# Ledger of designs, part 106: designed miniproteins, single chains, continued (5)

Each design is a single chain, and the fold is of that chain. pLDDT is the mean over its residues in the fold that is shown.

## One batch from the design tools (miniprotein)

Design m19667
Fold by ESMFold2-Fast:
Structure m19667 (fold): chain A 115 residues (1-115)
Amino acid sequence: DKIEPLIEKLKDKSDEVRKEAAKELGKIAEEDPEKAEKAVEPLIEALKDKSDEVRKNAAKALGNLAEKKPELAEKAVEALEEAALNDKSKEVRKNALEALVTLGVAKLEEAVAKV
């Protein structure tokens, strides 16, 4: 319903539309991470978008999801590692690295909290 139109907009022909869709999915990942589950795979694909701004927003959205629901962001680890190491944009590499650090810290905190 509400997230499916945004997921469709991630594949729009307009860079501006895809950029805005990735940004809004990032807000949903922060405010209602359960609804963002369907956006995980589309956001992973958006990490390879032609637009630096789309890739930047996708990495940030996956980082927001890693903070709120690390188990959902786990599928993005390989794609985020690729982006952090090899993306031509410094901002994309930074956002991807921050997402990986957030996910790693969250998993370590969960492991420690499990007594």
Scores: mean pLDDT 84

Design m19668
Fold by ESMFold2-Fast:
Structure m19668 (fold): chain A 93 residues (1-93)
Amino acid sequence: SLEELEEEVKKIAEKVGLTDEQRKRMIAFLKTLELSDKKVDEATKLSIRQLTPEERAALAYLLKKLFGLSDEEIAEILGVTPEEVREAIEKVE
C-alpha cells in the first residue's frame, strides 16, 4: 500500500540520514517503478544514477524489500555491480 511504502521509506531515510526532499524523491521513484511493473526507461536510470551514495543504498534496500528485486535487477537500475548492491544493502540493514 502507499502508506506501507511511505512508512518503509521514512524508516530507512531516518536510519541513513536522508533529507525530507531526498525522502520525497525516493517515494516518487518507487511509485514510478510500481506503476511501470518495475520497468525503468533510460531517462529514469540516469536520474537514479545521479543520487548520492546514501540515497542509492536506501533505494537498493527498498527495491529488494518492497518489490523483491534481485541484486542483479537492482544493479541494472542503479548502474552498479551486483556486489556493490549487496554491500550497500548490508550497510543500511
Scores: mean pLDDT 80

Design m19669
Fold by ESMFold2-Fast:
Structure m19669 (fold): chain A 97 residues (1-97)
Amino acid sequence: MMDTRRYIAGLAVAAVTGDPAVGREVMRNRALSLEEVEALLDEAAKVPEVPPRLVEAMKAVLRRDARAVAEALGVSLAAARELLERLPEAPAAIDAL
């Protein structure tokens, strides 16, 4: 749970730069505030290939809002809660970008 902000920041940076290695480096940084990670997501939202729903879902994950995650992804509230419990178990997701 403590690393959720780092993983989301890394995903946003990988999307903006097109470089997963830069995203992985960001995941190792300390003292990433919620505001800094939301600013990175706003930059990722400007990339045409980034789906707006994923940006909204990542913002909801940062705020631990299961209902907002469910609405953004079009999934059940139970599935959104399971997703929140499993993050940050997917550092490999950044390598897929």
Scores: mean pLDDT 70

Design m19670
Fold by ESMFold2-Fast:
Structure m19670 (fold): chain A 78 residues (1-78)
Amino acid sequence: KQKELDEEFSKLIKESIENNDPVLAAAITLALWLETKELTDEQVDRILEIFGLTTPEQRAEALKLAEEIKKKIDEYKK
């Protein structure tokens, strides 16, 4: 539950730092915000810009990872 979710987030955050992976860091941020509210395209773009994601490929990868993380969050809430 919450403990397992916190452990998984800690692992993902650590991996993003150790691998210098802004895509993963952006995905984690997007997933957490999507958990609390719907995001507009402008808000999504702003988050991606903070992490320096400027290519369409990086943007698509971050959104895909965010959806997977959000799915895991939803599973832990059941």
Scores: mean pLDDT 74

Design m19671
Fold by ESMFold2-Fast:
Structure m19671 (fold): chain A 124 residues (1-124)
Amino acid sequence: SFEEILKNYKEEDWPELFEKVLEGDDEALRIIAYELIKIVQETKDPLKAAEIFVDKFAEKTRALFLKNYPFREAFVRAVRKLIESTPEFFAEISEENIDKAAQALKDLLENDPFFKRLIETYKK
């Protein structure tokens, strides 16, 4: 799980996971997809799931600016729309659903204006 993997990283290593997600690394995206599906299953509320996911991601990767307006609101909105538009990917924890959710997250990072700006800012 995302938490189990983060337990194997020292505090200084957490930015590497953030970078891998922004680069569209398939393993990193699969890890966060698994965590997102788990949160959706626990909350059964797309908005609450998106809020918990964003806050957890910010804390674990040390990208704490993602917890502040306007970043938090943009990230929560994007994740919520993903869950609401593809609820079948979050209906159960399975290898197929993890792969589909990971691909959807990758597509979100490549096509959503918020993430395009975030990646551009991060890369200079």
Scores: mean pLDDT 75

Design m19672
Fold by ESMFold2-Fast:
Structure m19672 (fold): chain A 65 residues (1-65)
Amino acid sequence: SAMQEVLELAKQGAKEGLSKSEMAERIVQLGVQLKLPVETIIKLAQIIMNNSAEEAIALIEELAK
């Protein structure tokens, strides 16, 4: 559930053309609000910053399983 919300936000941010830094900031804020583990939030931010939007979405989708 929480990871599905993160995935949906990532997909919507990509459609809006958000920069990597803008996307990472929104995902960190959502992760904190959803009370995700700090290590998961750090991993999500790293995925966003180090990959293309398409690759980041695919990696987050794997984490949501």
Scores: mean pLDDT 86

Design m19673
Fold by ESMFold2-Fast:
Structure m19673 (fold): chain A 66 residues (1-66)
Amino acid sequence: MMKIGPMLSGIDTAYQLGMSDDQVRIQARGIIDRARADGMSDAQIRAEIDKVLSPDVKAIVLSILD
């Protein structure tokens, strides 16, 4: 099963290093779509987001799920 935690952590780090909000949305959308294709529920994806992402990045990524 695909582990999205490390991928999400990579986005968080990149955002702190100057990745734009739009780039975060694009990268996070790809991870979310892959996680859904791998059989992860939106609840499981939200749990990984809550566990891994800083509050600023979390707000951007959670808006994609809504």
Scores: mean pLDDT 80

Design m19674
Fold by ESMFold2-Fast:
Order: structure tokens, then C-alpha cells, then sequence
Structure m19674 (fold): chain A 68 residues (1-68)
């Protein structure tokens, strides 16, 4: 469940990366939080697992910002 949710969240993030990067910092945070919550809800994740999804997405965004 968590690994499947993580994979789907990462795939959605990658497909939406240019759109997310076009947002300001607040918009980026809202987008990642919404993505983690929606994917977490779809896979029945608990609050701690949703938090881990969000942390992973924030790490990916940080890496993308450093490379662009």
C-alpha cells in the first residue's frame, strides 16, 4: 500500500513538475500537501504514512529546484 502510493505520487509529481515549479513557494507547498493527502486517501494510508509521502515529495521538489 505505502510503496504503491509512493510510486503513484512520484509519477504524478514528475508529470506535473513544470506546473509545480511555475508556482510560488506557498503554491508549491499546497500542491505537494494536496497530492500527498489525495494519494494517501486513495490508498488508505494513516497520518504518519501521508507525512512520509509529503516529506518524499518535498525532497524531490528540492532536488528539481537545484537542477533547474
Amino acid sequence: AFEEALKEAEEIFEKSLDEILSLDEEGQRIALTTLAREVGEKYGLDEEQVKKLLERLEEMLKKAKEEK
Scores: mean pLDDT 80

Design m19675
Fold by ESMFold2-Fast:
Structure m19675 (fold): chain A 68 residues (1-68)
Amino acid sequence: PLEAALEAVRKGREAEAKGDYDAAIQHYRTAAELFEAYAKETGDPSYQQFAERLRQRAAELEARKAAA
C-alpha cells in the first residue's frame, strides 16, 4: 500500500535528521521496495522514479558513513 511506502520515507527522514544513518538506509531501502511494488500495481512510472531516488539516497548515506 502507498501508506506503508510513505511511512517508511518518513521514518527514513527522521532517522537521517538524527544522524542515525544505518536506520535511515534501511528505511529508504524498504520505501524503495514498496514504491517499486506500487509502480507495478498502478502502472504509474512516477513511483518507480521515487524508488530510484530513495536507493540513490541510501547509497549517498552509505558513502557518507564510509567517509566519516
Scores: mean pLDDT 84

Design m19676
Fold by ESMFold2-Fast:
Structure m19676 (fold): chain A 70 residues (1-70)
Amino acid sequence: METEELKKYGEIIKKAIEKAYPDLDVKVEIDAEKKTATITATNKKTGQSVSETMSLEEAKEAAKEIKEQE
């Protein structure tokens, strides 16, 4: 149940990043045991990547901020 919520928040964040930065390839990895999501954004032109690990609460807050900005 928490894993489904984490996946849902991760998808919201992924789509927001891809919409704002179309040159980025965004990957979301869910760790069900730790209840965390790791979001990796890779620039398709440079190959540079940045990753951030978020807890369920952090992912929920980020997804909420994205929805409120739209």
Scores: mean pLDDT 78

Design m19677
Fold by ESMFold2-Fast:
Structure m19677 (fold): chain A 91 residues (1-91)
Amino acid sequence: MEEKRREEARERVRELIRELEELLREGKLTEEQLEEIAERMEELLKDLPEEDQLELVRELQVALLRHAGVPEEEIAARVARLEAALAAAKA
């Protein structure tokens, strides 16, 4: 994969995460918008290495959990468990 294309794809996914966060903050997120963002994100993720996919999915999960009102300490605990599971999978 071209490094420039990889960087562009990563940034596009992060832009979609920010768009999702804005819609959630404004209380404007519909099921249809969530589906459209998820579809665009999935298409971008397909072209990325597994490491980038896991990192970006983690960023998305953290954003969604914050907006769902999950306490920051619980978000941190969930992220730590995910990282431990990923480390175990690499072994």
Scores: mean pLDDT 74

Design m19678
Fold by ESMFold2-Fast:
Structure m19678 (fold): chain A 92 residues (1-92)
Amino acid sequence: LEREIAIGVAEVALAVAITVLRRQPASPEIEAAVAALREALDALAAEDLAGAIAAVREARRHLSRAPLPAEDREALLRLLDRVIATLEEVRA
């Protein structure tokens, strides 16, 4: 995947994750995950791929502890893992 397409796909995936999380009941872990995902979007806008990857990894840590149904948590974690993999490939 070309860098521009990879960044665009990551931005869409992160926006979807934020939208899904904001529909959940408020919790400190969900709010922390959303904040980290917003930092990742800001980093992508600045073309800071390393910063974006770090922010997505932080969101993933908060999300793993979030009060979500197991299937929804697993789906979101899988989405974030794919974003990390995509950004790592184009960072090289």
Scores: mean pLDDT 87

Design m19679
Fold by ESMFold2-Fast:
Structure m19679 (fold): chain A 90 residues (1-90)
Amino acid sequence: SLIDKAVELAKPPSEKEREAVRKIFETLKNENLTKEQLEKMKSIIDERIKVLEEALKNNPDPEFQERLKREINFLKAIKLVIDEKMKELE
């Protein structure tokens, strides 16, 4: 399913966190959002990913890099849900 793909893309570190991100993605999928709202969310997410990827390149700290990678994975998972919702509106 879409939600299962998003959860796996997010790579949550524990079962408790897996359930939490699953609930977030299910909520997002069920929200009544307009195409304009989804496009705005996607734009914000794309900009945030770029900022985080730049930070990842410029910071040598392994713990900070792991935190950034987790945030990037989560944002990419949200983007997957948004992209599928946008396809349903076309």
Scores: mean pLDDT 85

Design m19680
Fold by ESMFold2-Fast:
Structure m19680 (fold): chain A 65 residues (1-65)
Amino acid sequence: TTHGVRLASPDITSVEEELELLDLLDRIENVEPRRPDLDEAKYERALEIRARLEEGERIRYVKVD
């Protein structure tokens, strides 16, 4: 169940921010998320963004491409 309000924020929608988070997530997925101490905050952020994209909540600006 999803509650609260987390619309597409500029910090998440921003090309640089989004690309960085996606790139980080991809790196963690490939090399394994064994370094949460290093990118703990970013890792969780990217993971949440990816989850939202999967759900289709804020995927519009990304999926519409």
Scores: mean pLDDT 52

Design m19681
Fold by ESMFold2-Fast:
Structure m19681 (fold): chain A 55 residues (1-55)
Amino acid sequence: SELEEVTEKIKEISERLKEVDKQAPTMDPAVVRAQRGQLTAELTELSLKKMELLK
């Protein structure tokens, strides 16, 4: 279902954010900020879509 697909994508993005956080001390701060921003924006969009699907 679409709800399952969205939920799975949220998990994937969340795992990637955790990976970026773990690697952050060894990365360029500008790159870390850009990646966190992009992933957070995607997570927000998916979370809003999930909320719509639950209504």
Scores: mean pLDDT 83

Design m19682
Fold by ESMFold2-Fast:
Formats: C-alpha cells, sequence, structure tokens
Structure m19682 (fold): chain A 90 residues (1-90)
C-alpha cells in the first residue's frame, strides 16, 4: 500500500530527527535499528513480513521509552503501534 509506505517514510524522518537531537548512545542505537526496520517495511511487498517488522519496531520503541521516559520517544512508539494496527487491518 502506498499509504503504508508514506506513513513509514514519515516515521523514518521522525526517528532520524530524534536520533540527531539525542546524546544518549543507547537511544541512538535503538533509533538506528527502528530506521533500518522501517526501510525494510518500505521495500517489502509481503504483508506478513511488514507486520513482523512493525512488531519488532514497536518492541524497540517500547524499550527505548522505558529507558528514557522521553515524551518524544513515547510519541514514536504510539505512531509505530498505529502503523502496526493499520497493517493488520489492511
Amino acid sequence: SEGIKKMARGLVKAAEGLREKSKDPELQKRLDEIVKILERIINSTDKDEQIKLAEEAVKLAREAYELTKDPAVRSLHNALEQLLKILKKE
């Protein structure tokens, strides 16, 4: 879906923006992994693979939020959960 790819591209930009503003290496590492997963979602044509990848991104964002308690990280986590919900309903 072009809508899914557009949403995932927006989330790549959001995660990259958080990475640039952060000085925490542990947060930067998890954001880099989330970006790689989102790029794989954008390049995938398999819905089941996209769902599995989105579940991995949600887990990483949850872990990042638990470590930082950063409201911007929580917003990214919520947006990734919304992406996963849309993928499961399409």
Scores: mean pLDDT 88

Design m19683
Fold by ESMFold2-Fast:
Structure m19683 (fold): chain A 87 residues (1-87)
Amino acid sequence: LAQDIVQAIHNEDSDALINNLQQLLSQNPQKVIPVLSYIAAEKPSLLNDALTVVLSSPLSVDLLNQIAEALSNPQTLSDEELITLLS
């Protein structure tokens, strides 16, 4: 899953990214925060598709606030750092 997300972002494969984000949201919704931050920093063209998927899921107000904070100050993460956070 973690490597699949990184690969989908690198390939700008929106369909693969959407499918992997849906899986991540079902398993651990908190882990979408570093993914969205990574997308905002590295491939902002994918951010709208990623946000559409994430915001279509039932999320707590606390998680929505954390997403907003991460997007206002996107942290530059390496591929290895993102994979570690998602594992």
Scores: mean pLDDT 77

Design m19684
Fold by ESMFold2-Fast:
Structure m19684 (fold): chain A 78 residues (1-78)
Amino acid sequence: VRELAMEAVERVAKILEEQGKKKSAEDVLETGKVLVEKGEYQEVADMVDSMAADLAAQGKDEEAAELRAMAAEIREAI
């Protein structure tokens, strides 16, 4: 669970960096790491799903589907 959650957080941060949103990527990494350390895996999954919704709204359906799958894996592992 912890490793899956960290991989999802890092994937979200990389997508944000690729969009030129370096500060948002840093904020997501910091917040996600704290949530993982506290065992708040449901909140990590919710954060990943939120990013997937934003990507889907931008027409990036493949990236959105990838993040939704990662969030589902985290939820199933809890």
Scores: mean pLDDT 79

Design m19685
Fold by ESMFold2-Fast:
Structure m19685 (fold): chain A 63 residues (1-63)
Amino acid sequence: SLEEIVEALKAADKDGDGTLSLPEVIKAAEELGLDPLELYKALDVNGDGVVTQEELDAFASLI
């Protein structure tokens, strides 16, 4: 489910800097059996090339 995706992505923030790098998104997508580019585009809602925890929360809110 989308909640499972959000939880996996939050767990992938190994650096604890509140942002997700492309390798972290790729790893989470592979664990969930998703396309990494499709997942990245869905999360990068403002198109700045950085996925933040705020973007994850916004994505979760949209369902």
Scores: mean pLDDT 69

Design m19686
Fold by ESMFold2-Fast:
Structure m19686 (fold): chain A 74 residues (1-74)
Amino acid sequence: SMEEKAEELKKEVLERVREIAKTESEENAFRKAMGLLMEFRDELEKLGFSEEEIERYVVELAREIGKILKEAME
């Protein structure tokens, strides 16, 4: 389903953010993570998600990215 594809894309982004957090400075990790979040949004648009659905997914993914970056900086 489209929802399953969105969840897989989300997992891919989170995996990449974890790798970035290990190798990059805080500023560079944030910048690269934001780029991945924008790519995620574009992929959901290509899959035919509504703007409202895209916003909900992006907000949730951004929250999870923030948690990973915070935990990596501890």
Scores: mean pLDDT 86

Design m19687
Fold by ESMFold2-Fast:
Structure m19687 (fold): chain A 87 residues (1-87)
Amino acid sequence: SKEVEEYLKKAEEALEQGLLFAAYEYAKKAFDILEKEGKTTEEIRKLREEIDELIRQIALTSDPKEREKLEAELKEKIKKFIELLKK
């Protein structure tokens, strides 16, 4: 749908700006529409769970180097999530 395409475009723009949480929020909006339409896969749902767990780990991390590594992994997972939501 056009609304899904608009959310995914906003997610990509936020990701390019390094706004990881904003990118993920837009991507989740697209996911919620696709989930309601029965157009998601187990792979996409599992990736969302992995992203949510990674965000939890980042919140609990006090080491700046470990946080940087986790944020890099988060960026890659959000990028993959957006790509899978595009089909």
Scores: mean pLDDT 89

Design m19688
Fold by ESMFold2-Fast:
Structure m19688 (fold): chain A 59 residues (1-59)
Amino acid sequence: EEEEIERLKLELGELMAEFMKQNKYDLVKKFIEDYKKALKEGIPALRELVEQARKELEK
């Protein structure tokens, strides 16, 4: 549970670092705001956010 949250936080952090490397600061800002909301909603919301960030990085 806490371990799953920590893992998802690390994955999202790595994706944010890649966006920053690509100068996609608007995406970083959006995902940070969505992350704050997802933390309140729970693990399923956090997983969905990580998947959305991964798909954006593939473009």
Scores: mean pLDDT 79

Design m19689
Fold by ESMFold2-Fast:
Structure m19689 (fold): chain A 71 residues (1-71)
Amino acid sequence: SQEEAVQLAVEHLKSVSPKFKTAEVVALVAQVILEKGSSVLNLSPIEVIMGVHPKTAPSPELMKLAEEALK
Protein backbone atom coordinates (compact mmCIF):
# COMPACT_ATOMS: atom_id res chain seq x y z
CA SER A 1 0.00 0.00 0.00
CA GLN A 2 2.84 2.46 0.73
CA GLU A 3 4.52 1.70 -2.62
CA GLU A 4 1.15 2.04 -4.39
CA ALA A 5 0.52 5.36 -2.60
CA VAL A 6 3.90 6.67 -3.80
CA GLN A 7 3.16 5.54 -7.38
CA LEU A 8 -0.23 7.31 -7.27
CA ALA A 9 1.44 10.45 -5.88
CA VAL A 10 3.99 10.44 -8.72
CA GLU A 11 1.19 10.05 -11.31
CA HIS A 12 -0.87 12.82 -9.66
CA LEU A 13 2.16 15.15 -9.76
CA LYS A 14 2.89 14.57 -13.48
CA SER A 15 0.93 17.76 -14.32
CA VAL A 16 3.08 19.80 -11.90
CA SER A 17 6.35 21.49 -12.86
CA PRO A 18 9.32 19.11 -12.33
CA LYS A 19 10.99 21.57 -9.93
CA PHE A 20 8.12 20.98 -7.48
CA LYS A 21 8.22 17.19 -7.95
CA THR A 22 10.47 16.61 -4.95
CA ALA A 23 10.62 13.56 -2.66
CA GLU A 24 9.08 15.68 0.12
CA VAL A 25 6.06 16.64 -1.99
CA VAL A 26 5.63 13.08 -3.30
CA ALA A 27 5.77 11.75 0.28
CA LEU A 28 3.20 14.33 1.46
CA VAL A 29 0.75 13.35 -1.30
CA ALA A 30 1.37 9.64 -0.59
CA GLN A 31 0.66 10.26 3.12
CA VAL A 32 -2.70 11.85 2.23
CA ILE A 33 -3.52 8.89 -0.05
CA LEU A 34 -2.82 6.52 2.86
CA GLU A 35 -5.05 8.59 5.18
CA LYS A 36 -8.02 8.95 2.80
CA GLY A 37 -7.46 6.28 0.14
CA SER A 38 -7.36 7.05 -3.59
CA SER A 39 -10.13 9.67 -3.15
CA VAL A 40 -7.29 12.06 -2.22
CA LEU A 41 -6.68 12.39 -5.98
CA ASN A 42 -9.35 15.12 -5.73
CA LEU A 43 -6.90 17.14 -3.60
CA SER A 44 -4.83 19.61 -5.64
CA PRO A 45 -1.07 18.96 -5.48
CA ILE A 46 -0.64 22.74 -5.88
CA GLU A 47 -2.33 23.30 -2.51
CA VAL A 48 0.08 20.86 -0.87
CA ILE A 49 3.10 22.52 -2.52
CA MET A 50 1.88 25.98 -1.46
CA GLY A 51 1.93 24.94 2.19
CA VAL A 52 -1.56 23.50 2.62
CA HIS A 53 -0.24 20.24 4.05
CA PRO A 54 -2.01 17.30 5.68
CA LYS A 55 -1.72 17.55 9.46
CA THR A 56 0.29 14.31 9.58
CA ALA A 57 3.89 14.46 8.37
CA PRO A 58 5.05 11.69 5.99
CA SER A 59 6.74 8.70 7.61
CA PRO A 60 10.47 7.97 7.08
CA GLU A 61 9.43 4.93 5.04
CA LEU A 62 7.37 7.10 2.68
CA MET A 63 10.28 9.52 2.29
CA LYS A 64 12.60 6.65 1.26
CA LEU A 65 10.04 5.27 -1.20
CA ALA A 66 9.49 8.76 -2.67
CA GLU A 67 13.24 9.27 -3.12
CA GLU A 68 13.55 5.88 -4.86
CA ALA A 69 10.55 6.60 -7.12
CA LEU A 70 12.16 9.87 -8.27
CA LYS A 71 15.51 8.30 -9.20
Scores: mean pLDDT 67

Design m19690
Fold by ESMFold2-Fast:
Structure m19690 (fold): chain A 60 residues (1-60)
Amino acid sequence: SDKIKELEKQIENDRAELASVREQIAKETDPMKGSILLIRQAALEASISVYEDIIKKLKE
């Protein structure tokens, strides 16, 4: 399904961004910027979970 392939690509992109954000968190010394990165991390983790749930429902 083309929709499943699009969602899988979005998950791959989100995972790549998540890896980058985690590296930035490890190096970030500014508390405000660190807080923003933690929010971004949580948003990416939530996005991946939602897309995985949608794929699971589309695969029958």
Scores: mean pLDDT 87

Design m19691
Fold by ESMFold2-Fast:
Structure m19691 (fold): chain A 85 residues (1-85)
Amino acid sequence: MVEERAKELLAKGARVKAAWQAWLAERQAEVEATHPGSMTPEQEEELAREVAMKLTALYLDKPEVSEEEAERFLEELREISEALR
């Protein structure tokens, strides 16, 4: 059931959020050190992909995920959000 899946994700969310925010801050600092104040749209899209993949990996308790796995996970979150409306 969609509601059961949403509850599982919410219960995990606090732990995932803390780890995610820590990783995001570190990754943004690395990007800034490499490209200080200068990110192209392509570099921003690459960072967004890394961000999505890391979020998916944290929710699935995996060390890494493919871009396809991240896209499927984000689509699942969208479907859950729509079903709960």
Scores: mean pLDDT 71

Design m19692
Fold by ESMFold2-Fast:
Structure m19692 (fold): chain A 80 residues (1-80)
Amino acid sequence: SKVDEILERFEKLVKEYIEKANQAKSLEDFEKIYKEFREDVEKLVEEMDKAGATPEQRERFAKLVEEALKKFDEVYEKLK
């Protein structure tokens, strides 16, 4: 389904951006990477809406986003 494709793309984005965040040399570099990640996630949210995702599918995606944000928080704490 289109929703499954969006979720797979999201998982790939999380992996790529977390790897970049772990390689950040400064908090400024981290913040730039995090901002880019959030912008890419916003585009996927728009694609979910256009794909006609159900409320349950949107809730599932929101939960995955929350989990990804926690991973970024862990990287931030280690870099600080």
Scores: mean pLDDT 85

Design m19693
Fold by ESMFold2-Fast:
Structure m19693 (fold): chain A 100 residues (1-100)
Amino acid sequence: ESEEVVRRLEELLEEARRTSKTEREELELALEKVRELLRELVGEEEAERIFERLRAAGPEERRAILRRAAEDGDPRLILEATLASLLWALENLEAAEALK
């Protein structure tokens, strides 16, 4: 179960990287695909609650999520950590683009 979820996650991230023309497209596509995978694992309502929490989370909370996923290896926590990382990367990219 865990191995299948992680393999699917890796495949989705690789597909986003290969099919995207820009860094923004890659991050946005990866974010949507990981959200879909999370919905399959925990259901739509719980997945949206998790996503809302991650969007509201500050840097310290996002770091804590990453650490817990690394320690626990739970597929749900790995997906949450991946979503947090993608959101953080997208926010950093948007901030950088706003300076142009």
Scores: mean pLDDT 78

Design m19694
Fold by ESMFold2-Fast:
Structure m19694 (fold): chain A 83 residues (1-83)
Amino acid sequence: SHMERLRELLERAIEAIRAGDLAGAREIADELEREGFTGVAGLLRGAIDLAEQGKVEEAIRALELARAGDLEGAEELLLRARL
């Protein structure tokens, strides 16, 4: 299903970020965009930017919110973490 595919991609992205594989996480963002998940792809790119700044736990928390369907909460967390 569409929602199961989204959760699968987000789960893979979270694992890539935990592993320090930011290039792999970017490939997943591109895959999300190709599959029509444009807003979530943008959220993942924002989370990757935070992870590059060393804010890995904030990046993961935002993606866990998105995975749970709380896209607004994910966006708010990313904005606050940016400082």
Scores: mean pLDDT 88

Design m19695
Fold by ESMFold2-Fast:
Structure m19695 (fold): chain A 78 residues (1-78)
Amino acid sequence: MLTEEDIEQLKKEVEEVNKTTSTKVSIEISEEGEITITVTVGAGKFVLKASGKTYEELEKALEEAVAAAKPAAEAAAA
């Protein structure tokens, strides 16, 4: 399970991504410690469920979601 430090680091990463233009990231933590990351770029929406994942896996999943959403944002702008 993720430590409180891992959650803090992930939160900071989400905040940094949110400062980037055209991308919105939200993080929700349930009472049971389930983390849901939602990445929105233009008209594209990607939802990641992070139950049972490590910080490293979540960081990678966030990076992959942002990368996957970027072509959709470029297509929506065209």
Scores: mean pLDDT 65

Design m19696
Fold by ESMFold2-Fast:
Structure m19696 (fold): chain A 71 residues (1-71)
Amino acid sequence: MDEELVQKAIDILEKAGLTDSAKQLRRAAARGVPVQNLLQAAVNSALHAGREDAAKEIEELAKEAGVELPG
């Protein structure tokens, strides 16, 4: 469930060329950071890198899964 959502977010970041952000997200997940915080961090990383397309895809992923992003 959470693991599948995090993996999808990692895949989106990797396809966007954000390999370092993807690695950091995987490490944060291993440390037990909550899924809503992981997805928010992924959105923020994509936006910081100028990848609005990836950020939007991750936001839609969270919305479809019923995960509320903390902002």
Scores: mean pLDDT 83

Design m19697
Fold by ESMFold2-Fast:
Structure m19697 (fold): chain A 96 residues (1-96)
Amino acid sequence: MTAMDEAIKLATALALLAVLHYTGEESEGAERVRRTAEAVLAEAGYTALGEQLRNSSPEEARRLILEFMRELGVPEEVFERVERELEEFLELLEKK
């Protein structure tokens, strides 16, 4: 696995946790997704980041994800894509 592939995998896990936190979803399906995302973060050694994200507001969660991606040295192209996806997800959740 390349560093870029790992960064995308971690960013996806963080984005899923942020969405679940924002929606307040507590269904069995949401719990399964949450556990899977947390397992991905734990496997990579980022358990503390996952816990912090769960306790963050949507805006704080987005900031943490973007800061983490910068620290990983994610290419600008990938960074912009993830930022756009997060923004679109937040807009969809707001547009009920």
Scores: mean pLDDT 66

Design m19698
Fold by ESMFold2-Fast:
Structure m19698 (fold): chain A 62 residues (1-62)
Amino acid sequence: VKFTATLKEDVPKNPSLKKGDKVSGEYDPETETVTLTNEKDGSTVTVSLVEAQKLLEDIKEL
């Protein structure tokens, strides 16, 4: 499932992903992971669904 969202916290695993950044995301239900891509620079991070729920606000499904 693809979506867009805003980061509500800095991402510790990737310092290019900061609070307030707009991201696109893709959820993989087989692995229960979310891959986030920063819209400003294309930086990516893969996190668990639980971590993604803590990091994201203003989620809009595509």
Scores: mean pLDDT 80

Design m19699
Fold by ESMFold2-Fast:
Structure m19699 (fold): chain A 101 residues (1-101)
Amino acid sequence: MKPKIIGADGSTILNAKEAVERAIKEGADAIVVSDDVHPLARKVIKELAEKNGLEVVEVPREKMVDTAIELAKKGYKTILIIASTKEEADRIKQEVEEKLK
């Protein structure tokens, strides 16, 4: 089954928090976050994920596509991708969706 991929902006703590909360409502079971996202935003992402039983993987931006594909192959059905910008998150989302076809 093709997983659902959600892209989100991690440029601010508020954007990161809202992205995780919305993804949880959409049934997200894993998060891939870029290590170039602000440390405080990454902390909020990890704390919210832990409270809600979500897997979180922090990786360099260049590894985000491969990591999301690996999670999809492990059976995660809805994966949230958080990058330092919305444009980068949308680019990663599109590349993951293309490779999972």
Scores: mean pLDDT 85

Design m19700
Fold by ESMFold2-Fast:
Structure m19700 (fold): chain A 93 residues (1-93)
Amino acid sequence: SPAVEEAKKIVDETEKKLQELLEKNKLKDDKVVEASLLMKRAVDHIEKGDLEKAREDLERARKLAEEIEKEYPELGEILKEALEKLEKILDSL
């Protein structure tokens, strides 16, 4: 599905941006890792047609992104941008 391929691309590009920022600033953040895993799981759920589970995972990732943004605004912005794109894909299905 073109929607699933685009969602995978968004997650991969987002993970790369997050890793580059973490390495540049010598940061380790378990919440960033958890948010990334939730986005990957949401895409897997979309591919399987489990849209409700995908929505739940994106909601959990959004809450983590809000907490991350309080400490690291740039990381939170990257996560929120990715989540907005993934939510639009999910809503198109």
Scores: mean pLDDT 87

Design m19701
Fold by ESMFold2-Fast:
Structure m19701 (fold): chain A 86 residues (1-86)
Amino acid sequence: MESEIKKLEELINEAKKKGNKIGLSGVEQALKAVEYAEQGKILEAEISLGMALIYLGVAKLIGDEESVKLVEEAIKIAEKAIEKAK
């Protein structure tokens, strides 16, 4: 779990360095999902994951391939964390 948070923090730093606002927002929501899952707050974790999925959908609609890549990796990490916390 701490390893998953570190990977998400690295994705946040990559998005910040590139000025990628949509990617940053999506990864931040995925990080919140992992943090809520660690606290046993599964409903809040699922809501934050849903927000990350919305940012992924927006990135795909506007053709922001960099945001798509960042948010898809973040969602994959968050989904695994939530599954383990259930």
Scores: mean pLDDT 84

